Designed miniproteins, single chains. Designs and how they scored, part 113

Each design is a single chain, and the fold is of that chain. pLDDT is the mean over its residues in the fold that is shown.

## One batch from the design tools (miniprotein)

Design m3910
Fold by ESMFold2-Fast:
Structure m3910 (fold): chain A 95 residues (1-95)
Amino acid sequence: EEEQKEYDKKVTLERLIENLKKAIEYAKQGKFDEAKKIAEDTANVARQLAKEFNDPRLEKAAELAKEGSEAMQKGDYDKAIELFNEAIKLLEEAL
């Protein structure tokens, strides 16, 4: 059970990292709606993991992904990319 949970956590974290990197790529391509949706989905999944594993890094990553999504919605694309990169670092630390 513990081994399965750790494996599922790692796989999910790797997917969230890849998704945020893809959101940054979409933002750089001017695909802001796609980048926003990926960030919102990532924030929701990271928040659920934070609750399950009681990991404050995952809660902060979820917060940063949400803030990045909001920055994207407001047209502050550089700030959104910065926030996504900060979230990626926290997700990598949680691996």
Scores: mean pLDDT 85

Design m3911
Fold by ESMFold2-Fast:
Structure m3911 (fold): chain A 61 residues (1-61)
Amino acid sequence: MTITEEVVQEYDTILDGEKVRLVTHRRVDHDAGVEETWAEIYDEDGTLLWRSPVRRRPLPP
């Protein structure tokens, strides 16, 4: 199964007065024809604070 995972957007911002890094991920399963996207929020030390629900959709035919 061929899966490609990449960071499509990354930036620093302030969330509830704390400096955080927002990272948006995209994973494509080429064999299944499915794309998954989600966002993760990290603190200044690189600790994962929160992960969004994974959005899964089929790749266009």
Scores: mean pLDDT 77

Design m3912
Fold by ESMFold2-Fast:
Structure m3912 (fold): chain A 65 residues (1-65)
Amino acid sequence: SERKKAIAETAISIIAVALGAEVKFHDDGTIEVYVDELTPETREALERMKAIADEAGLKLELHVR
């Protein structure tokens, strides 16, 4: 549902802001997350984002710069 997607995108946005990561949301349900490096903290946050995305039927893609 549109509402479920909006809630998931909002939750992922909050985690991304706390992490200092850039996030792009696409109309096809793809979410791109950009991080500078994979630290233990970043990895844990990404696992939370992935769980939220999976629950909402969205696809999370990680990019390390």
Scores: mean pLDDT 84

Design m3913
Fold by ESMFold2-Fast:
Structure m3913 (fold): chain A 105 residues (1-105)
Amino acid sequence: ELEKLLEELERQREFDRDVARAFVLIIHYSAKLGIEKAKNVEEAKKIAERALDSVLRVTRIFQPEKVPEVERLAADAREKLKKAKTKQEIINILDEFTDRVLELL
């Protein structure tokens, strides 16, 4: 029955969303810990950039339809990171990025 197939697809989509959200949170908190331990602001920026790339990879796997929106958010975050002068500014940029991604997923 088509209805049973649609229910299975809906359950799979919900599961994929929850998995994507979990990975985004793991990436986020791992990156924040790395930024706090970074030797300087430039090292912290590289950690944040890798976190943006990891979130995009997770989105491509579990939520491919959301990739263009997450790519736009990542591009905005990268521009803000170029101007950041402190680790706290980098953390704030990453927090805002993660919050917006979680709202999309």
Scores: mean pLDDT 87

Design m3914
Fold by ESMFold2-Fast:
Structure m3914 (fold): chain A 97 residues (1-97)
Amino acid sequence: SAGDEAYELGKRALAAGRYDEAIEHFTEAIKLYEDDPYKKALALIYRAQAHLAQGRLDEAREDLEKAREEAEKVKDDIERGVLLIGIAVLELALRRS
């Protein structure tokens, strides 16, 4: 899907340290994943990671709060657990900043 393509491009940009490009791709993925809470939360978590890497702490916090709201909509316990671990790791990183 177009959302999955944007998400994969975002991850590649993030891995390359191309944070502004990653943020653009994850922003498109989040929009395209409107009806998919798991994938939307995952894209929000990765966009928060890109914001954190750029020192944009408030934007990273906002994305993690939105990711938590989406995670609460996820019915699968394993998928929800994966999201909550990702959120917690980045929240810990934000406290050290």
Scores: mean pLDDT 91

Design m3915
Fold by ESMFold2-Fast:
Structure m3915 (fold): chain A 98 residues (1-98)
Amino acid sequence: SVNPTRGYVVVEAEGDAKAADELMTEVAQKMASKGWLVGIQRLSPTTWRLDFRTLEQALEAAEEIVKLAQEKGLKVTVRVERYDPESGRRTLVREVKL
């Protein structure tokens, strides 16, 4: 068996960077507590990438991020990408725009 297919979640927030930071802190803590989060990178003041052990975990995390953003009244774009380590190919699997 080869390396499992990994999942990445990219979150881009509109507007208030402080509110976005608070959302992403909560998300990171929750995902880390589940043992799902491999890493988190801030790509810009309003954009983050979260690296997950599996695509399934990334899809579930994306759903949670959307729910939390809606509860906080934040507009976000959440993208889930599949990374296949055998081929090196990245594929967009899901995109949600609030």
Scores: mean pLDDT 83

Design m3916
Fold by ESMFold2-Fast:
Structure m3916 (fold): chain A 97 residues (1-97)
Amino acid sequence: EEEEVLKELLEEAKKTDLSLEEARERAREALLELARKRAEIAGRPEEEADRLAEERLDELIEEIMKELNVSEKEAYIILALAAERQLEANLAQLQKR
């Protein structure tokens, strides 16, 4: 179930000993890389993906904190791990083609 997946992401986040600043940077990088790969697959400019990813980072963190009732640091780590998993799935789809 979805809630169990989110709980696993939170457990994974606890194994990752990062500061708040490190967690934020990790989430930003993962979201940016995911956005760029999605743009590449869709044949769109990477610069547009970069801008949208940065604009959405704060929105997504606020949503995760409110919906899951987690700390800001935990929200950043959860977002980073989720984005990294989606990036791996997108790469696997490219190989399948």
Scores: mean pLDDT 71

Design m3917
Fold by ESMFold2-Fast:
Structure m3917 (fold): chain A 110 residues (1-110)
Amino acid sequence: LEEKIKELEEALKNKDLDRGLEIILNDPEASEELKELAREARDDEHAQEALIYLYLAKLYIEQEKYEKAIEYAEKALEHARLIENKELQLRLEIEIGVALLAAATFLVTK
């Protein structure tokens, strides 16, 4: 888990979006919905960044680091708003909203 987070954070830092998507697509623990979104994001750098930030948010929820999860989910939302394909944008915004709600719920019930 910690190694996966580090690799994704390095991909974002280096703007190596192909590496970030490869990590998601080859992760057996990533949902099929997330992998489908990653395949559709191939031609949109903002969708790629939104997906990598979203996956980081989900991984931080698994670590019970809810403040970090909210931070990355907010970054995912900033990039999702720049996606040209409105159907892809809406689907990503829904997934990001679910992650934000989960992290916020766990943070306040801790």
Scores: mean pLDDT 82

Design m3918
Fold by ESMFold2-Fast:
Structure m3918 (fold): chain A 94 residues (1-94)
Amino acid sequence: NELKKLALENQIDYLLSDPDKKILLSELYQLVADYAVLEGKLSLAENFRKKALEAKEKGDIYVPAKPVLEELLKEVEAAPVDGPPDPDAIVFEK
């Protein structure tokens, strides 16, 4: 869904644009989990969803969005793709 992808990208850009923005830790993990799904990183997305649920259960806290989001986005970038490939993904020969 292109609209959902655009909404996610806009939300990420918004949180990265203002260093004073705070977000609930559970909401931040959920946002990054949704982003990981779009990047085909399903195992990482499941892990972040578990962290979001755990944060919500343990008395969710507001965190500075930008520094925490930057760390989590690096984790998404470093993770291997384990979901269905992009239809245009280049498959390297064995």
Scores: mean pLDDT 75

Design m3919
Fold by ESMFold2-Fast:
Structure m3919 (fold): chain A 71 residues (1-71)
Amino acid sequence: SEAVEYVEKAFENLDNPEAAEEYLSLATTELYRAGKRAVAEEVYRLFKEALKSDPEKREELRKKMLELARE
């Protein structure tokens, strides 16, 4: 569940774009290594949407990304 940990850290660092992008990169890299390319692409897409979203929508997207990363 390294991808799950990295997704959480990316959301913890949304006010520091460099750190958030680094953790997201680590999460997607772990998903690619696991052969979950489609999941990695969807997690990246949801993260980009979260950056443009209000707090309620961000929490919804965070939960969805964590569910995907747990597969």
Scores: mean pLDDT 79

Design m3920
Fold by ESMFold2-Fast:
Structure m3920 (fold): chain A 84 residues (1-84)
Amino acid sequence: GEEAEEAAKLAEEAARAAEEAARAGTASVEEGIGLALRGIGDGIAAKIAGKREGGEESEEAAKRGEEAGERGARAGLEAAEKGA
């Protein structure tokens, strides 16, 4: 469904931003933490949207969003560590 797909897209965009920040190594601790929290939040939002909408397509989008959220959280924490 539309909500799960939009949530997955946002989570993927957040994950990419966090991965770029981790690669650059120039983010502050606060910026890195913010990226990690955004990844977590977007991943949770995708999971909730998938559960509400139901159906195979929405479940796949939710899984994509959850995976992206985990990537964003990890990369955001890495960026924060480099900023410390």
Scores: mean pLDDT 81

Design m3921
Fold by ESMFold2-Fast:
Structure m3921 (fold): chain A 72 residues (1-72)
Amino acid sequence: GAAEALANPEGRRFAAGAAATALLVGRDPAQGTAQYARNELAREPSEAARLALELAEGDPAATRQLGLERLA
């Protein structure tokens, strides 16, 4: 679930980068992260992207916070 995804370093790294990118282009960080994760999964299997998708859908606030921390 989202809590396990948040605890995973690769899931956190993907989510932080995706959320930061979404924020920089003026998109919602959680919705943007979910979209980036789905796009990655459509290209190839990615555990980091799967976990980032779970985090973005299950905990939008934590996803936004990771993006803000990446930009700081």
Scores: mean pLDDT 87

Design m3922
Fold by ESMFold2-Fast:
Structure m3922 (fold): chain A 61 residues (1-61)
Amino acid sequence: MVGKRVRVLEDYEATKPNEISVKKGEVGIVLSELPDGNLGVFLEDTRRAGIVPKEHVEEIE
């Protein structure tokens, strides 16, 4: 998924260190994939970077 655009599927509230809270419909770019199933993403709308769980996003292009 690195380098791919992703869309947030549903609102997610950060629960772990370095996680970012996201809103449904936000679009970002995957910067890294972590072994624990989390993704490092850059969110385009808010210009924030952080970690989100892979299951809360979908690849869109």
Scores: mean pLDDT 78

Design m3923
Fold by ESMFold2-Fast:
Structure m3923 (fold): chain A 70 residues (1-70)
Amino acid sequence: MKEIDLKKLVDSLFEAAKKAYEEGRLGAVDRAIEALESIANFAKYGGHEEVYKYIQEKIDELRKLKEEAL
């Protein structure tokens, strides 16, 4: 799988998670974080260090949004 394809998948999940957050669907945000963590592990073991870091930044942004919702 090309890094471009991985980044597109990550961007799609991140946008879906942000939309779910705006709709108050925090459980869907948790599911998106879990999916991103799985993709991050795949990228890490596949040698895609830049994609791994990019995914971690997206996960951190979603976690921060959840903390601010409390």
Scores: mean pLDDT 79

Design m3924
Fold by ESMFold2-Fast:
Structure m3924 (fold): chain A 78 residues (1-78)
Amino acid sequence: MSPKLAVYLGFAVNGISAALVQALELAKKEGIPREELAEIFRDLSLVSVNPELFRKIAEWLEEGKPLDEIIEEVRKAD
């Protein structure tokens, strides 16, 4: 993944919701494989201040939910 995506994910792990939305949009732009992105969110759920949300994102990715729909669900959760 790019350094920029890693930085946004780092802020998202610490509860910065705007950074989580930006990380998901950037992952879509960079074409990160869905399976790889799901693994990243599952791993980050172990250290996130919001482990439930990060686990749900991983589950939605594993289920094949479109990234745009996941981003909208994240916006609603904030």
Scores: mean pLDDT 83

Design m3925
Fold by ESMFold2-Fast:
Order: sequence, then structure tokens, then C-alpha cells
Structure m3925 (fold): chain A 110 residues (1-110)
Amino acid sequence: SMAKLEEALRLARELAEAARAGDVEKARELAERIVELSKELSPEELLEVAEAVLRALLEAARAGDLETAEVLLEGLERIVEIAKEKGADELELDILLGLARIILGVLKAS
């Protein structure tokens, strides 16, 4: 539903702020809430949520926070799994996961 999507995207913005601040505990809590909401979203809405979580992961990488980036990758993997089970575009989801893994790899090498 639109209301659930708006809530998930608001939580994803808060997740990006937590990632930027290095607040791993808040990032973990917000990621879990987004994953739970993802069960109620359409395949198309889940692609938007996955993109928003990827942006939060990039913020963790910019902060040099490997622990938060790993939490966000785990959350993104769970969202992608839910989206695939609902029939979302697997190629687009695999591209998002590939980008997240590249970001994490660069952060680990830094």
C-alpha cells in the first residue's frame, strides 16, 4: 500500500542518517523494521525500498563504518529475498545486491 511504502521510505531515510552518524544499533533496529514492512509491500515498491537501503549502505561506506555497512547488506539481502519471492525483477535486484557487495568490498580494502 502507498501508506506502507511511505513509512518504509521514511524509515530508510532515518536509516541513512543513522549510517552517516555511525549508530550501528539504530541502523540494525531500523533495518529490521524495514524488512518487516517489506512483507506487506508490492514487488515494485520493494525495488524502491531496496534502492533506498543501498543509499544508506553507501552512507555507511562514506563514514568508513564496516560494521554498519555489513548490517545494511544483511538487511538488503533479506529485502531482495522477499522481493524475489513476490516476483520482482530478479535482474534489477541482483544489480542492486552486486553494487552493495562492491561497496562493501571497497570499504574492506580501505
Scores: mean pLDDT 90

Design m3926
Fold by ESMFold2-Fast:
Structure m3926 (fold): chain A 97 residues (1-97)
Amino acid sequence: SEVEELERRIEELAEEILENSEVVAEEEISERERVLTVRTPENKEFEVHVEETEDGVLRVRVSNTPSPVERAAVYLALEREYRERGIRFRIGAPAEP
């Protein structure tokens, strides 16, 4: 199935991003809002916007990803990281093309 192949590729990319990516910059917009610049193993950079809501849930948005597949992989990697740390989070709406 084409969908199963895509899901597997997203999974593999998410594992690679989770293991080998690093935070190269952090900007504090407010007490509850931050922008992290993350560098991938392929030396590509993307931004993660993190906002803490009043109910203690992190609202997460990803920008500057090269492709929809890479964006999905980044969200999956973030979900795994936050789940491991016991942090509740919500993915922001995808940017319109």
Scores: mean pLDDT 71

Design m3927
Fold by ESMFold2-Fast:
Structure m3927 (fold): chain A 74 residues (1-74)
Amino acid sequence: SHAEATEYFNEGLKHLGKKEYEKALEYFKKAVELDPSLASEVIAWLRHVLKTDKDLPEEIRKKIEEFIEELEKM
């Protein structure tokens, strides 16, 4: 449901705020699986992370970039 998808999206945002990026990606994946219309908003937040977090580990950067690419192909 949209309400359930929105809860997963909000949980993802909480983990983004804590720089818990792998957990954030798990919640965003669940949100988009339930409601694909959330993909553009997820992409916007993840692009913001790539621009602003200068201490982002390379492995996490790669995971975020790969996830954005996956969402853009939906």
Scores: mean pLDDT 88

Design m3928
Fold by ESMFold2-Fast:
Structure m3928 (fold): chain A 64 residues (1-64)
Amino acid sequence: SLLEKLAAAGGAAGSAARKAVEQGGDLEKMEATGEAVGDTVTGTAKAGDIVETYVATLEEALAG
């Protein structure tokens, strides 16, 4: 579903951020990126909770 694709995209973004840190980028650029990534991760965590609740609700509705 579209929601599953969005959740997977969030995970991919987190993996990309981790790799960028491991490659040792510019500290100032990493701080700016870290703030943007932090906001994205927080948004993704909230989206993940919403997606899990939404999927569970749909599964019960469709099963019932």
Scores: mean pLDDT 54

Design m3929
Fold by ESMFold2-Fast:
Structure m3929 (fold): chain A 89 residues (1-89)
Amino acid sequence: MMQQAIQAQQNSSSSDVTTRQQAALTLIGLSFSPDPQVRYIAAIGLQNLSSSSDSRVRTTARKAAQRLLSSPDPRVVRIAQRTIRNINS
């Protein structure tokens, strides 16, 4: 799981839109992981996707971030708030 989170987070910065969209779906699943480190890495990856030039990738990141506002992990909630703010900028 940790390697999968790191790889998806790295793929969130890919120049390929399809790779970024696939990374977004993987990161969404991992952001609800019982492992706090995996959740944190996934949240960082979703924040990276909020800067994407593709509107579908940004929409996916925004919806994921809105769900993460309900996370019991305050670090994840803070990243979710930043993700939503970045998309609205």
Scores: mean pLDDT 75

Design m3930
Fold by ESMFold2-Fast:
Structure m3930 (fold): chain A 68 residues (1-68)
Amino acid sequence: MPSQEELDEISLHVQRLSDIATAELSPELFEEFRKQVRKIVSDFINGKLTKSQALEELEKLLEEALKK
């Protein structure tokens, strides 16, 4: 189970990325982005990803979405 500090850090990062995605992406791309974010966060909560891996996957997801 992640620590409260790790959950807070991931939540803050997700909020920042969601703000950028809302401003920059079309509604269709934003919905796909949100689905992928939920999967990454779920995998982190379930212990399938470390905090470092989750942060890396979230950043990569935003970079890939912004290139479309």
Scores: mean pLDDT 81

Design m3931
Fold by ESMFold2-Fast:
Structure m3931 (fold): chain A 95 residues (1-95)
Amino acid sequence: AAEALRREYEAAVEKLGELAAQPETTPEELIAEGERLGMPLLGKYAAAVKNNDLETAIELHRELVRELLERLGVAEAEREAIEAAFAEMVARLLA
């Protein structure tokens, strides 16, 4: 299960990243593609990045990581530690 989920996630990231790199792609198209791939948060994240909305992109990435860790059955303590590390990294990038 975990291996299949990881491969689906990686494929979706590559597809959305490629689509987002195209100048003609709209944020709405990225959201629709994310929904089609069964990963709506990833599509919203790609749209926020495309729209240069860093604050929204950071928040959506945090939610996406949380959902993935929950689906993989990662223990709450491990999930909290990963979220804390991500938040610290983001704080340093914004400083």
Scores: mean pLDDT 72

Design m3932
Fold by ESMFold2-Fast:
Structure m3932 (fold): chain A 79 residues (1-79)
Amino acid sequence: GLSEEEREELIRLAQEIGVLAAIAGDDELVKLAREIARRANEGKATPETLRLAREALEAVKRGDFATARELMERALELS
C-alpha cells in the first residue's frame, strides 16, 4: 500500500488531472481521475498507481490527453 504522504500526493495528482481535463472538455479523463482518487481513499492504490498518475499529469501538461487516459486506465487496472 501507499504511505500517508504518497496517498496525499496521488489525491493531489488526481485532482490536478481532473481540473485540467475538465478545462479541456475531456469527460473520460475527468471520470478516470475521480476513480483514481476513490481508489486512493479506499487504500486500493499501489506504488504503480502513483507512478502512472505522475506520468499522466506530465502527459496532460504537454497536451497529450490521449496518453494521459491510457496511463490512468492502466492505473485503475492495478488497483
Scores: mean pLDDT 89

Design m3933
Fold by ESMFold2-Fast:
Structure m3933 (fold): chain A 75 residues (1-75)
Amino acid sequence: SAAEEKAREAKKEKLEREIHAIQTSLKSIEDQMAALKEEGQRNPERSDEIQAQLATLEAQKKKLEARLKELEKEG
């Protein structure tokens, strides 16, 4: 039916939007990690703080990568 077709298209569009949002977030996290690594080289006294922030970003990256793999299996 037309309603079933529209529902399938809406589900596909939602999936594509979520995948794109996760990919954008992953790129942002990678950029933040790169900036923190450069800051660590400039300010060694902040090493413990920067390492804690990097660990937090790495944990967020792993969660997003796991979610992305789940969504890719649904497509």
Scores: mean pLDDT 86

Design m3934
Fold by ESMFold2-Fast:
Structure m3934 (fold): chain A 59 residues (1-59)
Amino acid sequence: DDEEWIRRMLTNPSIEKTVPYYSPALNRYFGVTEEELEKLLRLEKERPEEVRRIELSAV
């Protein structure tokens, strides 16, 4: 589930999350893994509106 994955990724801190990801919806950076960044950028390209809505609701 992409929605649950995005919420969990943004709210679950991990020592492995060393790559910066900028969320335009939240206007801030999050630490992510390289694989998480690749998947996020793909989802933003394919479904930018859904990613934005999920990020805004994750707080």
Scores: mean pLDDT 74

Design m3935
Fold by ESMFold2-Fast:
Structure m3935 (fold): chain A 68 residues (1-68)
Amino acid sequence: MKSVEVNVETTPVEDIVAAAKSLGKNVRLTGSKAYIDSIKPALEAAGLKVETEEVDRPDGVITIESLD
């Protein structure tokens, strides 16, 4: 299964979208709710189907996994 980790605090949203699109059309975001909520609309606007898994953590790291 393909996955990437992104740091939402330091990575531009366009780069996050490009990374997620490289994984396919269906992705899962794992991370803190605030950081998931900050990028989910951009991924959905790019045509991705997004599942989310909230984890209580202090950093801006989100794991993006392919569900294809």
Scores: mean pLDDT 81

Design m3936
Fold by ESMFold2-Fast:
Structure m3936 (fold): chain A 97 residues (1-97)
Amino acid sequence: SEEVRKRVREILEEARRIAAEHDDPWAQALLAAESEEEQERLLVAGWREQFAKGVEKAKKADLPKETKEKIEEVIERLEASADSLEALIELVEELLK
């Protein structure tokens, strides 16, 4: 998992760079976080919130059954990934194979 840990740091650096160009409360919190653990927690929480919003929009859209089922599967897996960006990345890589 050394490659996954390196990828986590690269993602955190990129997320903070993007956050610096925004002034929303989440971006401010991410930039204020001094520990890598706090940054990872905030990023994962932000991704889950955005994903949940996207899902609610998708549920209101007239989408094919297969598409809705795939979306629900991804939600379930994302919710199960719990607390770390490393676990989330490993889950995504496992799903993509």
Scores: mean pLDDT 69

Design m3937
Fold by ESMFold2-Fast:
Structure m3937 (fold): chain A 100 residues (1-100)
Amino acid sequence: IDELIEQLKELTEELRRLVDEDAPEEEVLAVVERMLKVVQEILSQKDKMSKEQIEEVLKILNEASLYLTEYRLRKGLETSEAERELGKLVSELQAYLESL
């Protein structure tokens, strides 16, 4: 789990770099798809996570969401399906945290 959280942090830092560099949408979406896979893996193991680990994951994902919103607004782009799916997983994880 710590390795998955670390991967998510690294992907979020890569996402910030791509947004700051005004990278092509294809590169941004590739990072979002990798984040989706990591978050799906985290969700599959949520019952083994501490409350603090879940809170850390949500903090990272909220930061990533802010970068994606900034990028979308700057480029005049619609929200991608990958971003919608990521949002659904974030909502599921938030609901799980609130149930603890």
Scores: mean pLDDT 82

Design m3938
Fold by ESMFold2-Fast:
Structure m3938 (fold): chain A 86 residues (1-86)
Amino acid sequence: IKELLEKFYEEKRKEETEFYEKLEKDGISVEEQLLLYARKIGAPEEVIKEIEKLVKQKKLEEAADLVFKERVEKLEKEAEELKEKA
């Protein structure tokens, strides 16, 4: 179970890294990268609007923290479902 969870989180981190690296190579700004990733993970519209507000205010660290929090909540829910099915 623990090994399965570690692999799950490692694969999700790799997916996130590859997503950002692709956008970086395409010349997409950090601000737009955060918004695109938030949309990709299916963040609620309320959260996306808050990220857009923080990005416009140049509060990129706070915007990144919101994206990270939403990602963690999604991953924790998926991980619990994996534990139940294992």
Scores: mean pLDDT 76

Design m3939
Fold by ESMFold2-Fast:
Formats: structure tokens, sequence, C-alpha cells
Structure m3939 (fold): chain A 86 residues (1-86)
């Protein structure tokens, strides 16, 4: 519950953020926490994770290089989650 609440809080902050760099940082933090959720909970967030990754890909030019590596790692984590189909 606490972890889910933190994810939703970060997503809400990202939606209200107008600075592309700060928005990207908030979205990366949200994805990192989502990847720590149990597999069943992660599957419920799959469509949202896809949307976030698409948004981050559009913001990649405005994200600092050190954060870019984090985005790549999160993309790999999402692919792993999708491939865990029953």
Amino acid sequence: DDLVQKVEQLLDQARKEKDPVKRGELLIKALSLMMKLPSEEQKKYLPKIEDIIEELAKQVKNIEEDILLGVIQLMIAVIKTVNKKS
C-alpha cells in the first residue's frame, strides 16, 4: 500500500510538472518503484508503464546522461515483466 501510494504521488507530481527535465526525473522515480512491486501488481500497471516509457523516450534529449542509463535499465525491466506472461 505505502509503495503504491508513493508511486501514485510521483505520477501525480509528474503530471503537474511543466519542466521536461524535472518531469522525466519524477517519471523515472515512479518506474523504479513500480519495478519493486510484486509481479501481479506490476501487470496491473503494464499499460501505464508503457505510456511512461513512451513519454520518457520523447524526453530523452532533455534528460541528463546519468539518468539516461536508468531509463534504459527500466526499459529492460519492463520487457522482462511483459515476458512473464502465464
Scores: mean pLDDT 70

Design m3940
Fold by ESMFold2-Fast:
Structure m3940 (fold): chain A 76 residues (1-76)
Amino acid sequence: LFGLGSLYPTALKKMKEDEEFLKKVREIVDEYQQGKLSLEEAGRRLGELLGYSDEQQLRIGVYNIFGQVLKALESL
């Protein structure tokens, strides 16, 4: 969690400064909410979008990545 504690402010800043990043985040979250993506797949795609390429990190942190990005999105 401490290693991902900076994820929320990083995601929030990118969403405020980059409209394309925000659109991609919303598309992934919307697909998850519509049942088109699993939580694991949504978290993996969000992690990749944020620059995470480690499969183990994505698998271990997928719920944390998703949760932190969702909090950032709700804070807009």
Scores: mean pLDDT 75

Design m3941
Fold by ESMFold2-Fast:
Structure m3941 (fold): chain A 115 residues (1-115)
Amino acid sequence: SEEERRAERRLQARYLELLTKGIFPSKKALDIVWETVEKVRAALEANDPEGALRIVKETIERLKKELSKEDQIVALALLYFEIDLLTRQMNTPLAEETRRKIAVLLDKELEELEK
């Protein structure tokens, strides 16, 4: 969808901007992101896309409770990029569709943080 394509473009642009400015995630943000990516991998390998979406929603709530606003922005952008790498490596229609739905969730949170 157009919403999904827009979400992915915005997340990609934000991650590139953060990298170009030398803004890096904290160790806590990295640990949460990598833990989430492994859980998303397990859900997708089990053909459970709804489980993958639930994991991402739970991670978003965890980021809000445990990280500063600046760290949340970096973590959301990094989480998208790690999931993009994972889903492209898996190369399945289910993984591709799930990535696009995850992008919409992450983009909405990023937009709210940047208001």
Scores: mean pLDDT 89

Design m3942
Fold by ESMFold2-Fast:
Structure m3942 (fold): chain A 136 residues (1-136)
Amino acid sequence: SSELEQRLTRALQEGLATPSEIRDRALEALRELKKRTTVGPLQRMLDALLAGDAAAAIEELKRTVLTYQILKNTPEGQEDAEELRKELAVVLVAMEALLRASPADVSEAIQVLEDLMKDLEIPEEVVEEYRKRLGL
C-alpha cells in the first residue's frame, strides 16, 4: 500500500543517513553489484542508494521488479530473469541492513522486504548467506 511504501521509504532514508558499520558494509555490497549489473532500473536504483536518495531507490526498485516479471514471462528472457533475481537478492538484503541501521521502528518496513523476497522466490539460504556477510 501507499502507506507501507512511505514507511519503507522513510526508514530506508534514515538508515542511509545514519553512519554505521552495517551501512558501510551494505553500501560496499551495492558498489560491487553496480560493477556487474547491466539492468537499467537496477543501475539507477543502486545510484540512488549510493547517493542516499531512498525515494528514488524505491521508485527504481518497482521498475526493477517489473523488469524481472517481464523477463520471467518471456521464453528468451529466462536466463536474464534468473541473473536479475540473484542481483535482486543482493540489493534487497543490503536494503534490509540499511533499514536495521535506522533509529526508527523498522519492523513493518523489514516485513515488506521479506514479503518481496518470498514473492521473487529468493531461496532462504541465499538471504541468510548475504545477511551473514553484512553482519546481520
Scores: mean pLDDT 87

Design m3943
Fold by ESMFold2-Fast:
Structure m3943 (fold): chain A 58 residues (1-58)
Amino acid sequence: MEELEKKIEELKKQRESLRAEAVAHRDTDPARARELYAQISKIDEEIAKLKGEINKLK
């Protein structure tokens, strides 16, 4: 369980980094910003999945 919780924290850190990068590119490179927002969405889904797995392992 600790490894899954640690992975969730790393994913949250990645999400914040990608969010900052997406905001920086929104006006100068909208295609890159769109790609970064898609990656954030995937990270959010992975976090939700890992939380579900933690609950099942208890």
Scores: mean pLDDT 80

